Designed miniproteins, single chains, continued (4). Designs and how they scored, part 38

Each design is a single chain, and the fold is of that chain. pLDDT is the mean over its residues in the fold that is shown.

## One batch from the design tools (miniprotein)

Design m13291
Fold by ESMFold2-Fast:
Structure m13291 (fold): chain A 108 residues (1-108)
Amino acid sequence: SIVDELLARIEATRSLSGEEAIRTVIEVLEEMIKAYEEGKITPEQVLDVLHAMAEAVAALVERQPKDERLLRVHMLIGAGVVGIAAAVVVGEDPLPILKKLLENLKKE
């Protein structure tokens, strides 16, 4: 499934440099947004991918603690997860929050 492909790419980031991991995270987020807009994945599956992304980036921050860009990306993903989870719980469309997270990550 598309979710399994996205999760596999996120898991692969654990072995990457900070720069390569950030690039992969952005690409995964872009593909996830497209899949969500096309109705191929659910809001709950979006949260599963975002939680996996947050966990993988947190592990990278622990391995590369002096990478300030990676730390900022970690904080942005954390804020995004909270916002998306809140939207899903109240039955609101998470898409605007997902697009804002992508915009913010691309500035890093």
Scores: mean pLDDT 87

Design m13292
Fold by ESMFold2-Fast:
Structure m13292 (fold): chain A 67 residues (1-67)
Amino acid sequence: SDKELLEEISKTKDVEKKKELISKLKNTEDKIFALSLVSDKDLKEIAEYLLKNSKDEEVKNYAKSVL
């Protein structure tokens, strides 16, 4: 479930694993919320990942706002 994935994202320190976990999220709101769970160091890299890989315009627009 997205709730379990978000829990794992919050506990993971590896940015590549965070990208993998975020890609498994189903809800737009949960993908956006995942950006609030990451450190400032990882935030830019994860936002760039979402811009390149997300098919959801709302997710892409939010990712642009943090870059």
Scores: mean pLDDT 80

Design m13293
Fold by ESMFold2-Fast:
Structure m13293 (fold): chain A 85 residues (1-85)
Amino acid sequence: ATVTVTIKVKNKEAMEAALEVIRKILEEFAEEGKILSVEVIFIDETTIKITVTFKSLEAAEEFVRKLKEELAKVPGLESVEIEIE
């Protein structure tokens, strides 16, 4: 299962906070052996696209849930678009 996340933030501080959240969650899931591949693309200074391929749909759904919960705590988060395939 593949998760594509597009995140838009207001400023550099919000981007740094969002990247910290993303890094911690990705490290956790990688340590648990749940991730097959990760691609990170910086579209611009306030927009990032992340594509993560998981070993199972359940792992992908857990990742999406946790990401939504943690990103909601980031000041200056403008939008999060998530697709699961």
Scores: mean pLDDT 84

Design m13294
Fold by ESMFold2-Fast:
Structure m13294 (fold): chain A 54 residues (1-54)
Amino acid sequence: MTVEEIAAEYVDLLNSAPYNYLTQELTKSDAALAAKYGVSEETIKEARKIAQAT
């Protein structure tokens, strides 16, 4: 999965976050997102920057 694909998935999670507290906790945790997507925490931080730039 590319950083851009992870950024798109992260935006989808953010859109669902108001309706689910587990999704809210997941979106705030780089370690949890890294485990979910099988990538490093650094990759998650980069994906967050891409998502915020849109």
Scores: mean pLDDT 73

Design m13295
Fold by ESMFold2-Fast:
Structure m13295 (fold): chain A 88 residues (1-88)
Amino acid sequence: VDKRYQEIAEKVAEELVKKGLLKEEKKEEFKEELVKVLAKNGLLTKEDAEELGEKFGVPPEAILEAYFRASVELGVKELVEAVESVLS
């Protein structure tokens, strides 16, 4: 399993729980399903978000927004770490 997919899934699930859209008890199950989707496709599609939303009772738009936010946050962190390693 790709560590990057696990980190994205964790951030997405955490955001949905914080917004009250996903029950805390379902967080781990949601993370596992999202990791499977990301491992299969390399990214979250609108169709995948619709399927996850139906299964977990979460609006697909909220899943996509959380996914894009997590992807940007991780990408910025990776970029900052890369730049700092070059400047050191």
Scores: mean pLDDT 79

Design m13296
Fold by ESMFold2-Fast:
Structure m13296 (fold): chain A 99 residues (1-99)
Amino acid sequence: MPPQDRDRLRQQNLDTGQWGLLQLDAILLQRPNRGGILDIDLDFYLRRGRQRRFLFRNPIGGALIQIDIRLLGGPDGRYRLHIRIQINDDGRRLRLQGR
C-alpha cells in the first residue's frame, strides 16, 4: 500500500504522434527526517516489448542518493518508464520501491 501523504507536484500529458501517448507525473515530497523523494512516471507506446532496470547509488558527503529507473515493456508494445530519486540527508540506507 503506497503512502497517502504524497502530493502531486506536476502533471503533464504529451502526444508524441508516432509514439502515441506520453504521460508525465512528477511528485516531490520533502520531509525533515526522511530526505527528499522525487517520483517520475513516463508512459509511452513502442512496438517492442523489453524490460530494463537500472539502479544507481552514490554516497555524497554523508548523504546517500539512490536513483531507480525501470523500463517495463508490456504486451501490445507499450512501455512504462518509472524513475524514483531518493535522497537521505542523515546517512540512513535507502530502499528502492519503483514500479
Scores: mean pLDDT 45

Design m13297
Fold by ESMFold2-Fast:
Structure m13297 (fold): chain A 56 residues (1-56)
Amino acid sequence: SAFDEAVKAAEEIIREKGRLPSEKEIEDMAQRFGISVEQARAAVLVAALKLIQEKL
């Protein structure tokens, strides 16, 4: 799904840059995947939670 692709993109940004996506990157994800900014923000949260759980 578009949401699953957004989660993968958010994970890539976090792994590559060692930080959460910026507002501009969240807006870009929303435009690229055809989802709302709120959905892209939720995808970032899901990606962050998955990465935190890897350390537990």
Scores: mean pLDDT 83

Design m13298
Fold by ESMFold2-Fast:
Structure m13298 (fold): chain A 92 residues (1-92)
Amino acid sequence: SMEEKLERLKKLYRDIEEGKISLLEAAKAAKTDEEYMMVALMAGTLDLSEEEREEIAELIREVAEAQKNNPNEEAEEIVKKFVEELQEEKKK
């Protein structure tokens, strides 16, 4: 379900934020389009080395290319909901 996928993304984000897993390790372990999209989004906002950024980009290259040619609307909606919920938590 979309709710289960959203909760999985929230857990992955928390694990990265708490330093339990690195963004690069998350990229290597990613299995779904929404996980790759979240990793790409976080790579754009975190202070990463150029080498780490390039390695993450290479790992997600095929998924990013597929997304440009045939967008996964469910994955986009899950990531959008995740970002909206994070923004709401920061407003309190």
Scores: mean pLDDT 76

Design m13299
Fold by ESMFold2-Fast:
Parts: structure tokens; C-alpha cells; sequence
Structure m13299 (fold): chain A 69 residues (1-69)
């Protein structure tokens, strides 16, 4: 569901803001994809959201999880 994707992306954003490594963020994303049995389309959305969140954070821009799903 969209709510599940928002929860996962919020977790990704929280890890990024906590200064977790790129590998830890990707590991979290992969674990959530597996645990929530996400479709191939939802898997792409999660990874795209993670990459965009990292980009925005590095630029000092606001990271809104809702806009990443």
C-alpha cells in the first residue's frame, strides 16, 4: 500500500538524517522490501526514493517522504 511505502521511506529518511552510511540505508531498504513482499514496481519506488532522499540531504534541501513515493 502507499502507507507501507511511506513508512519505509520515512525510515530511510530517518537513517540518512542520523548519518547512517549509504550501505546501511540500502540494507534497510532491501530488508523492508523483503519483509513487506513488495512488487518489482514498489521495489523500484523504494530505491528511487532512497537515492533522491540522499541527493536532497546532501544539497541541504528539505526531504519530504510523501513527495518521494
Amino acid sequence: SKETLLTIVQGIVDLIKQGKSFLEVLSYAQQQIQQNDLSPEQKKQVFNAALKAIELHEKGEPVDPEKLV
Scores: mean pLDDT 84

Design m13300
Fold by ESMFold2-Fast:
Structure m13300 (fold): chain A 102 residues (1-102)
Amino acid sequence: IDGAALTAGVGMVSGTKRLSELPEEEQRAVLERAKEDLARSQQKGNVTGQLNSLAMVAAASSALGKKEEAKKYGEEAIRLARQAGASDGAIDFLEAGYKHAL
């Protein structure tokens, strides 16, 4: 009975939590996946995928306390968005997200 309750609890916890609420091991797994997604998006020339992956790397790095990495990848996302012809509103949104991570 207790084992079944624990299994049900684990199934509930496997729902999407905020990055900062995840165990450090899961935060590291998110960072690793985001870096893999970035590499795939770069190989495919998928700019939207690259932007999303860079934003996720910055967010996961911030959650892990890696403020310098979060800043670096956040700034790289803004630079790529600007080069890709993103609107000023989209760039402002990315900058706000990056500055909140610091």
Scores: mean pLDDT 67

Design m13301
Fold by ESMFold2-Fast:
Structure m13301 (fold): chain A 70 residues (1-70)
Amino acid sequence: SHMMITEADVEAALAEARANLDSEPEEDPAVVEEAIAALEASLEANADKDPMLQLAARAGIELARELLAR
């Protein structure tokens, strides 16, 4: 089996993250903003990487932005 990040792995991780967010209503906004900035910088540095990894990172950013909007 290929030991690489797959769409299924990303979906499972995001589902777990959402379940945790439903249990804990808020994170420190400064920590969430720092995480978003780090993910965006990583996306720019790795623009030529696998589209699936780009999709995963963008999904993570959107989830973090939803946290900031609460």
Scores: mean pLDDT 64

Design m13302
Fold by ESMFold2-Fast:
Structure m13302 (fold): chain A 71 residues (1-71)
Amino acid sequence: MEEERERIERGEELFRQGKYQEAAAEYVPLLSSKDPEVKARAYEGLGRIAEAQGKLEVAEIFFRAAEDARR
């Protein structure tokens, strides 16, 4: 639980630094989480990375996955 939260915070920090590959590496393991909120936040992080890279269709898929994870 605390480890998953730390990965989210680290991913957000790496994203702010423009380190998109490293940020994605922090989020990807969280996609297997049994916590819907952790999974949703990981998808949101990946969506923001895709959006920052101009991959708008990929970003839409990730943001939709985040919404679905919370239902």
Scores: mean pLDDT 84

Design m13303
Fold by ESMFold2-Fast:
Structure m13303 (fold): chain A 63 residues (1-63)
Amino acid sequence: DALERALELARERAKLAAEELEKETGEKPKVSVELVDGRTIVGTAETSKKKVVLEFDVSRLVP
């Protein structure tokens, strides 16, 4: 369904953000992807130096 596809896309986007964060900080980021609300997914990439938070609307990820 749309939510499953949105979660897959959010994980892909979070992976890309983590790769950039690792390049920027020199640390391997801890990555998580969580459904916060029935229509909102939050991806987080975190190091000791910097944290990146990505917010996705399910309807935006699965047109």
Scores: mean pLDDT 77

Design m13304
Fold by ESMFold2-Fast:
Structure m13304 (fold): chain A 74 residues (1-74)
Amino acid sequence: MTNEDVKEQTRDAGDYLIKQAERAGRPDAAKKIQEKRDEFLKELEEMIKQGAPVEEVEGLAARGLEQLGRIAKE
């Protein structure tokens, strides 16, 4: 898996959770997920530019997705 694949998967998962929150009638949660997703994508992009290994990029993405999932379930 490339660093670009990790970014794309993170974006797609975030979009899915935003849509889930919107469909559940939780626009506040959708907004929080969008904001957090955008922050994590910026962090991932910066790490990739700094030459971080893919395992480290994957680790940050996994933690980000856990946080987004937690917001979506509330």
Scores: mean pLDDT 80

Design m13305
Fold by ESMFold2-Fast:
Structure m13305 (fold): chain A 91 residues (1-91)
Amino acid sequence: GPPPLVPLSPEERERLLAELDKLLEEALKKGHITEEQAKRIREAFRRALETGTLEDFLRFARVVHELLPEELQDRVLRLLARAYRLAVERA
């Protein structure tokens, strides 16, 4: 099976959340999402970073796919892929 994911460090989580916040601010300014939707995306990402589980990363990816336009989906999913790689590198 795939290797178990290792939870990211607090510093890595804060950095990744800050990058997500920039993408969510862009989406909010362009009217692509509501503040409630931005909060939902942010909380799903925080959970994935805190648990380090594949299931929570996939849950985040689903929320992004449902709520964000395709251009921002690609950027956010790239951020998610980076977070997943960091977790795998420590496993």
Scores: mean pLDDT 79

Design m13306
Fold by ESMFold2-Fast:
Structure m13306 (fold): chain A 65 residues (1-65)
Amino acid sequence: MLEKVEKILDVLEKTRRQASVDEIAEEVGVSKETAEKVKALYDKYDHNLAPLYKQLLEGKPLDFS
């Protein structure tokens, strides 16, 4: 699961959040529901992506709430 979350974040970063939920789901191989939740969380941190990357670097569980 974590590897797929990292791939979703990479796609969103690379496309500057222009990738659609369908594009993310197809490229990463996850459900549309998972892609939608991760994209929504990423959009929520539009000017503050550092906390998400910090959690990944520290090996802490990602919070999708």
Scores: mean pLDDT 65

Design m13307
Fold by ESMFold2-Fast:
Structure m13307 (fold): chain A 80 residues (1-80)
Amino acid sequence: SPEIERLIEEAERLYKEGNQAYNNGDYETALQKYEEAMRKVREAEALAVREKAPLDVLMRLGALETSIATNLVVLKKLLK
């Protein structure tokens, strides 16, 4: 759906911005961007389940969630 597509696009943009902040040593901004990206992914996943979206959409969302979660774990270790 157009709503799911917009949420995925927003999450991907935020994830990219988080990666840029991380590469610049701005770990606080990176954390905020990754957490915002995760919120968008979870909103899209809830909507995808409600709309009975195709499996490929759910798989794409799951992959994006895993990437964000992995970076959050790494970043939280750096921040202690």
Scores: mean pLDDT 89

Design m13308
Fold by ESMFold2-Fast:
Structure m13308 (fold): chain A 61 residues (1-61)
Amino acid sequence: SALEERLEAVVAELRALGVPEEVVERMRASFLKQLEAGDLELAELMVDIAEQEARRLRAAQ
């Protein structure tokens, strides 16, 4: 899905920006849990927040 593609893209970016693997995996697990629960709005919000954090970290470099 487009939302899962966005998650994988931001996960790759967060890893490249030095976010610890355990933090990234916890975020990914939480996202998958929301998808399984059918809470697409919360899943999308989680991706939006992660994308905002990636932009913040990129701007700080």
Scores: mean pLDDT 83

Design m13309
Fold by ESMFold2-Fast:
Structure m13309 (fold): chain A 81 residues (1-81)
Amino acid sequence: PPSREELELEVDIALARMQIEVIRLETKKTGDEEAGKEKAVELARKLIERGLPAEVLRDAAEAFEEHGYHEAAELLRRAAE
């Protein structure tokens, strides 16, 4: 069975992925890819400022990369290392 700490980590991962998905869907809705990229970088910086565990930052980086937000993904990978 998962520990409380493991569940807290999973919650943080899920919340970060939800925020990334919202950026993706808003970008699809508006067609403004540059605004989407800017929001992705802003979210990445906020996740770093929150001092989230490296595991959360690495997972969020993968989610950003999957959606083509390469700059945001690179920021998180650097912060996680």
Scores: mean pLDDT 86

Design m13310
Fold by ESMFold2-Fast:
Structure m13310 (fold): chain A 100 residues (1-100)
Amino acid sequence: SMVVEKARELLEKLKKETDPEKIEEITKEIKEIVENTKDPEVLEAILDLLDEVLESTTDPRVLEAVLEIAMQILRSTEDKEIILRAIGLALRVIGKLLDL
C-alpha cells in the first residue's frame, strides 16, 4: 500500500528527528493519514511501525508523538482487535515515559 509506505517514511523520519517543530509536523501528517484511511489493514501496519519506533527511542517528544498517533487510531476505528492493540501500545508508551 502506498499509504503504508508513506507512513513508514514519516515514522523513519520521526525516529531520527530532534527538532520539536519538525516532530510536531511529522506527527500531524501521520495522524492525517490515520484519519483519512481508516482501513483496518493499514492501521494494523501503522501499529507495527509504531511498535518499532517505541523500541528504538527514549526521546520523550518522540514517545509523546507515538502516543498521539495511537490515540488518533483509537478515534479512527471500530475494529476491536485494532482498538486493543492501540490501547496496549498507548499503555507501553506511558510506562516508558514514566520510567524516564
Scores: mean pLDDT 88

Design m13311
Fold by ESMFold2-Fast:
Structure m13311 (fold): chain A 70 residues (1-70)
Amino acid sequence: DELLEELKRAAEAGDVDKVVELSNSLPDDPKLINEAAKYIATMPEEQRQEVAKRVKSLVRDLLINYGVRL
């Protein structure tokens, strides 16, 4: 999925705004949401917290489950 590849690259680059944009553009597909959450979870804690506060609930709930503190 091109969107997931872009999200992974944005997360690796620390581009919080792009990660938020792409995460909010994802279909409500549990597999896609789970893969996105895994990439976001690899970001530094401060960046993960910023993303988690600004993404849709399905992504945010998974990030909390991965241990991101809000």
Scores: mean pLDDT 80

Design m13312
Fold by ESMFold2-Fast:
Structure m13312 (fold): chain A 59 residues (1-59)
Amino acid sequence: SAARQAQLQATLERTKEINELQMKAWEAIAKKTGDEGTKEMLKQLAKLDEEAMLQQALA
């Protein structure tokens, strides 16, 4: 039980760290102006949509 709790906590910490980095990258992209920022946003959204669809298909 203690080992399982430690593993879950470590996994959550890692997931939150990755999510924080992704959010910072997204914020940096959103602060770009013109077509450059828009193109990066579209790329990120396309990847997120594909992952969301895959998760729903697997569920």
Scores: mean pLDDT 67

Design m13313
Fold by ESMFold2-Fast:
Structure m13313 (fold): chain A 76 residues (1-76)
Amino acid sequence: MSKEELFAHTEAAMKIMAAIVYLRIGKKEGSLEDVEEAIRYAEEAIEIAEKAGDESLLKAGKEILEEAKKLKEELK
C-alpha cells in the first residue's frame, strides 16, 4: 500500500466516524444541522472509498447515509 492509498483509506474511515458522531448527536438533540453534517461526511467518505476501492468502507458509508437521510425526513 502506498502512502497515498493509506491516507485515502484513513481519511474515508475518519469521515465515517465523524458521520456516526453527528448522526448520534442529531438523533439525541433532534438537530437537523447535525444530521446534515452526517450526510455530508458520509457522502465524502463514499466518494473516497469508491476511489480507493475499499468495499467495506463504501458499504459502511452508504448505510450511514441511508440512516441519516431517513432521520432528516423525520426532522422536517
Scores: mean pLDDT 84

Design m13314
Fold by ESMFold2-Fast:
Structure m13314 (fold): chain A 81 residues (1-81)
Amino acid sequence: SDEEIRKVVEELLEKIEEIDPEIAKKAREVFEKHEDPVEGFEAMENEIAWLAAYKKLPEEKVKELTELIKEAWERIEKLKK
């Protein structure tokens, strides 16, 4: 359901905030612009990737963000039909 997908996104954003609060804030803003939570997640993933590159985040933080996003996608794939 959309509500379960939104819960996955909220949990992801909380974890991203521990890595980089600015990226989490901007990712949330992008997600909230989309009525479809799957489309919102795709837009959010692109924004996170762009900001990580723009801010020149250390490779270890980029890897952590990538793993968190991958885990969230796997959870969403099981929820969407």
Scores: mean pLDDT 86

Design m13315
Fold by ESMFold2-Fast:
Structure m13315 (fold): chain A 110 residues (1-110)
Amino acid sequence: KGILAVGLLEDAPAGGEAKGRGGVVLDDGSGASGDAIVTTDADAAEGDLVLGTATSETEGTGTIVDAATGKKLGDAKVTLVNAVPGDVATGIGGVLAGIGEALEGALRRK
């Protein structure tokens, strides 16, 4: 029902939780941005990116990818915590912030 993007701020093992930052944009014109808790089914690192579908302003699921290579690593469940609700612009801002965090984290790993 919408899109999400969340960049990971820390490493997580398969089945573990990682902190992230990102946003969601819903098909009803609402959006949200904020801190995220990401549960992964694969080993993930700071700078990996979750791209997927938002089911609400605070929940979604997606594919975890390496931001530097675009390689699929696994699947993830996302919960936005302390989300700032708003409109599409708020959600787009969060999505772009998540992508930016992922790229910055990937660059720091080099």
Scores: mean pLDDT 77

Design m13316
Fold by ESMFold2-Fast:
Structure m13316 (fold): chain A 107 residues (1-107)
Amino acid sequence: NDIDIYLDKETVKKGLESLEDEEKRQKALEVIDTLPDQISLKTLRDALLEAGLTDEEIAKILNISVEAVRTGSLDLSKEQAFLFGGTNPGLPTTEEFDISYIAEQLK
């Protein structure tokens, strides 16, 4: 209960703009707006599935693997650069990044 992968809400919203289905995109945006600014990958997946998205659509939006979406875990060498390289404040480099550090940022 102390380490989860977290995503910035604004990064998720930018990814949702790639959805061609306007109805799904609107529902997803409404659900995301009810969530905190830092969203665990598991919570985000559950929320987007309720909005009618598939695991494959979520993977495409976040530019991560379908396996990462299903497990709530990222390939830290690859997917951290996508999530944190330009959008997560307080993380200067992905090479110095630790999942425990994300958990601490929520305090």
Scores: mean pLDDT 64

Design m13317
Fold by ESMFold2-Fast:
Structure m13317 (fold): chain A 80 residues (1-80)
Amino acid sequence: MEERLEKARKEAEYWLEIMKERVKEAKKVLSKEDILKKVRDDIEGFIESLQRRYKLSEEEAEELKEELEKEAEKVIEEVY
């Protein structure tokens, strides 16, 4: 496995932990639908940042985005 992709995955894990805390706070004032929209937008921007910083290919970025979206949806389901 490429070192760059491993570092990108570790950053994604940190992002998920931060997102979990943010979702817990956000549910006090936002609907589940609003949180899902915000999280999807945040993931898009975050993946673009990782792709730029770690020089990921389009395929690697798409794979990481799909994995992150799946994990984020699981976290939101647990919170709601």
Scores: mean pLDDT 80

Design m13318
Fold by ESMFold2-Fast:
Structure m13318 (fold): chain A 89 residues (1-89)
Amino acid sequence: KDEELEKETKKRIEELKELIKKKELNDELILDILAEGLLEHIEELVKEGPSKELLEKLLGILDEIIEHSSKEIQERAKELKEKIKELLK
C-alpha cells in the first residue's frame, strides 16, 4: 500500500471539490486538466488495493467529475467508476 499516493489522491479530491463548490473554475478546459490529473492518480491508487472507505470516497469524486467535465473525461471517469464498483463487491 502506497500511503503517499493515497494521501496525495485525497488531497487532490478535496482541492477539486473546493474549486467546483466555489465556482472559481469558469473554464471547462481547466477543470478537465485538473480532473485528468486526479484520474491518473486514481488509476495508480486502484492498482495498490486501497481501503473500502477510500474506494467509496473515490466513487463520490468520480460522480462530480462526470457531472462537470467534458465528454472525454466523463467516459474515462465512468470506466474508473465501474472498476471501483467491482473492487467493492
Scores: mean pLDDT 73

Design m13319
Fold by ESMFold2-Fast:
Structure m13319 (fold): chain A 104 residues (1-104)
Amino acid sequence: MVREEVEEEIERLRKEGEDPIKISELVARLIGRVLRAVGDFEQAVLEARKLVEEGRYEEAKEVLERGTRRAVAELERLGEPRAAEEIRRAAEELLKEIEELEKK
């Protein structure tokens, strides 16, 4: 899991001031803590973050949307509707952040 690396980067950003990408990392960390079994979603978030850093916002949104859809379907199949809802909520927050960055 990338939780420790995410925490280290968040701490660095805190010292340097607020960064929009920090919100996405905080959300990814929270999901990783609650939904460790959903590695596919974490991978989608990490890939989307990398694409955002490269300025490829449309591809980042597509990757996040596909990863979210797959993770939600899997969790619902496993009988974990609350976990699926948390993923949807986190993905919505990440998508809003990416959309905001895209329009800057």
Scores: mean pLDDT 71

Design m13320
Fold by ESMFold2-Fast:
Structure m13320 (fold): chain A 60 residues (1-60)
Amino acid sequence: MYEAVATGTAADGTVVRGIGLGTTPEQAAANARQHLEREMAELGIDPAAATIEVEVREIA
C-alpha cells in the first residue's frame, strides 16, 4: 500500500496539504492531489496558481 502527500504553496506563502492512499503509487498520488485541490478550493486558492509537489512512499 502507498501513501502520498501533496503539498501546495500559494503565491502568498499559504501552504495546504492533501493526503492520499492507494494500492499503487499513481493511485495514492491522484488521491492526494484530489484532496489537496478540494482543500485549496475551500480556502479560495486556485490550484493552477500554486506550486504543487507530491511525495509518495510505500507503507506496509
Scores: mean pLDDT 82

Design m13321
Fold by ESMFold2-Fast:
Structure m13321 (fold): chain A 77 residues (1-77)
Amino acid sequence: GDELIDRALREFERLIREHPDDVRLLSEAIDRLFDRVREELGPDAADRFADRVVEVIDREGLDPTLHVHIAVRRTLR
């Protein structure tokens, strides 16, 4: 599974580069990518993906609303 998580992160980072100020698009991408990782690899892999998304959000200085989106997704087990 790490290769799927890496691909999902690369897609998210591409969207940040192309649409850095589009909080709605980035939030929808987080939801979609998190669901895909959860469906294919299970909840533990989705939690690891979520941790890496939080690291990217912090590194890139993105809108803190994105932290709320990923935190809510993690609570839905």
Scores: mean pLDDT 78

Design m13322
Fold by ESMFold2-Fast:
Structure m13322 (fold): chain A 103 residues (1-103)
Amino acid sequence: MDELLEELAERILEALREGDRVLALLYAVLGELAARRGDVEAIRELARLLEELRSAPPEEVVRRFIERARELGLIDEEEARRLRAFVRGTLGADPEELLAELE
């Protein structure tokens, strides 16, 4: 578990360095799911999916991630809807507010 969480933390930092806020957010969500569910194999499968989708449009990345997380039983329909709303809220945040949080 600790090795997986450390790997996810490094992937978050890498995504942020590249300016990929959607990828960083989804890796952070994987960290939360890993801590809550403990299903290391399912979390690794989703991490691999995110790497495969690195060059895809943000909306497609979010959609595919939610679909696969539901298929793997990591989130239910309500959690999927909340995650989609959370991602939209984060991406729709004022750039100045997001930059202030990174200080």
Scores: mean pLDDT 73

Design m13323
Fold by ESMFold2-Fast:
Structure m13323 (fold): chain A 73 residues (1-73)
Amino acid sequence: APAAPPVFGNFKGEVEEGLDPATSALRDTAILLAKELGYSEEEIERIRKMPDAEIARFTQKLVAELRARQAAA
């Protein structure tokens, strides 16, 4: 039979969490942006433990940085 395993990505924060989906999305977006900008694992760790109020602000900062880099390229 074709391979069709269950879609369990991570057991931390995804097993039984039905609240604050927006904060998870923002954090994932910030991490993706940081990786795209070449941030280190240490900086990504800071993003992971950042509170939701700060994650929105930080995500905007990353977007601005990405835009600046694109304008320079």
Scores: mean pLDDT 69

Design m13324
Fold by ESMFold2-Fast:
Structure m13324 (fold): chain A 98 residues (1-98)
Amino acid sequence: GVVVEATAIGDDVSEVRRKVEEALKAHPDAKLVLAVDVNGSPEAARQVVELGKEYGIPVVLAATGPRSEEAKRVAEELGAIAVNTFSAALYKARQLAK
């Protein structure tokens, strides 16, 4: 499979969407997994999980910073995997993409 790596810019997930669309175009029949650093934004976490549901792609989030607990809670309530470092998110995403 293919791991799509992205970072949210504050609450903006436009770059995440762009990278997902590019990966779908390049690998239309591949199993995709989305790994995103949401920089501790609960709103970005919500939007990224909804984006994953829209495209049918599993999501692994890295939540860091002062609002990381809230961002992890939002992600987990929506059924996504949330971790505290982007390296851990990439590791989990690679396992899901196998």
Scores: mean pLDDT 83

Design m13325
Fold by ESMFold2-Fast:
Structure m13325 (fold): chain A 80 residues (1-80)
Amino acid sequence: SSTLERIRELVERLRAAKTAADMLAAWAELGQYIYENNAPKEIQDAVTEGGQRMLAAKTDAELRAAGDELVERLLELLEK
């Protein structure tokens, strides 16, 4: 669907983000889009849980690791 294609594009933007600010902005845009377009619950839950880990990160390395885990999880869910 066009909704899942847009979600995939937003996930790729999160993966491509190089700074903490860009990663958090990409996550926020992704979260807003999935909420407004009533994305599958599994995707909504993954973005919420991944976002909690990103916000809890104390270093840039922890933030990157949390973001990469969220991207990987979302790509797995989008392959279903």
Scores: mean pLDDT 86

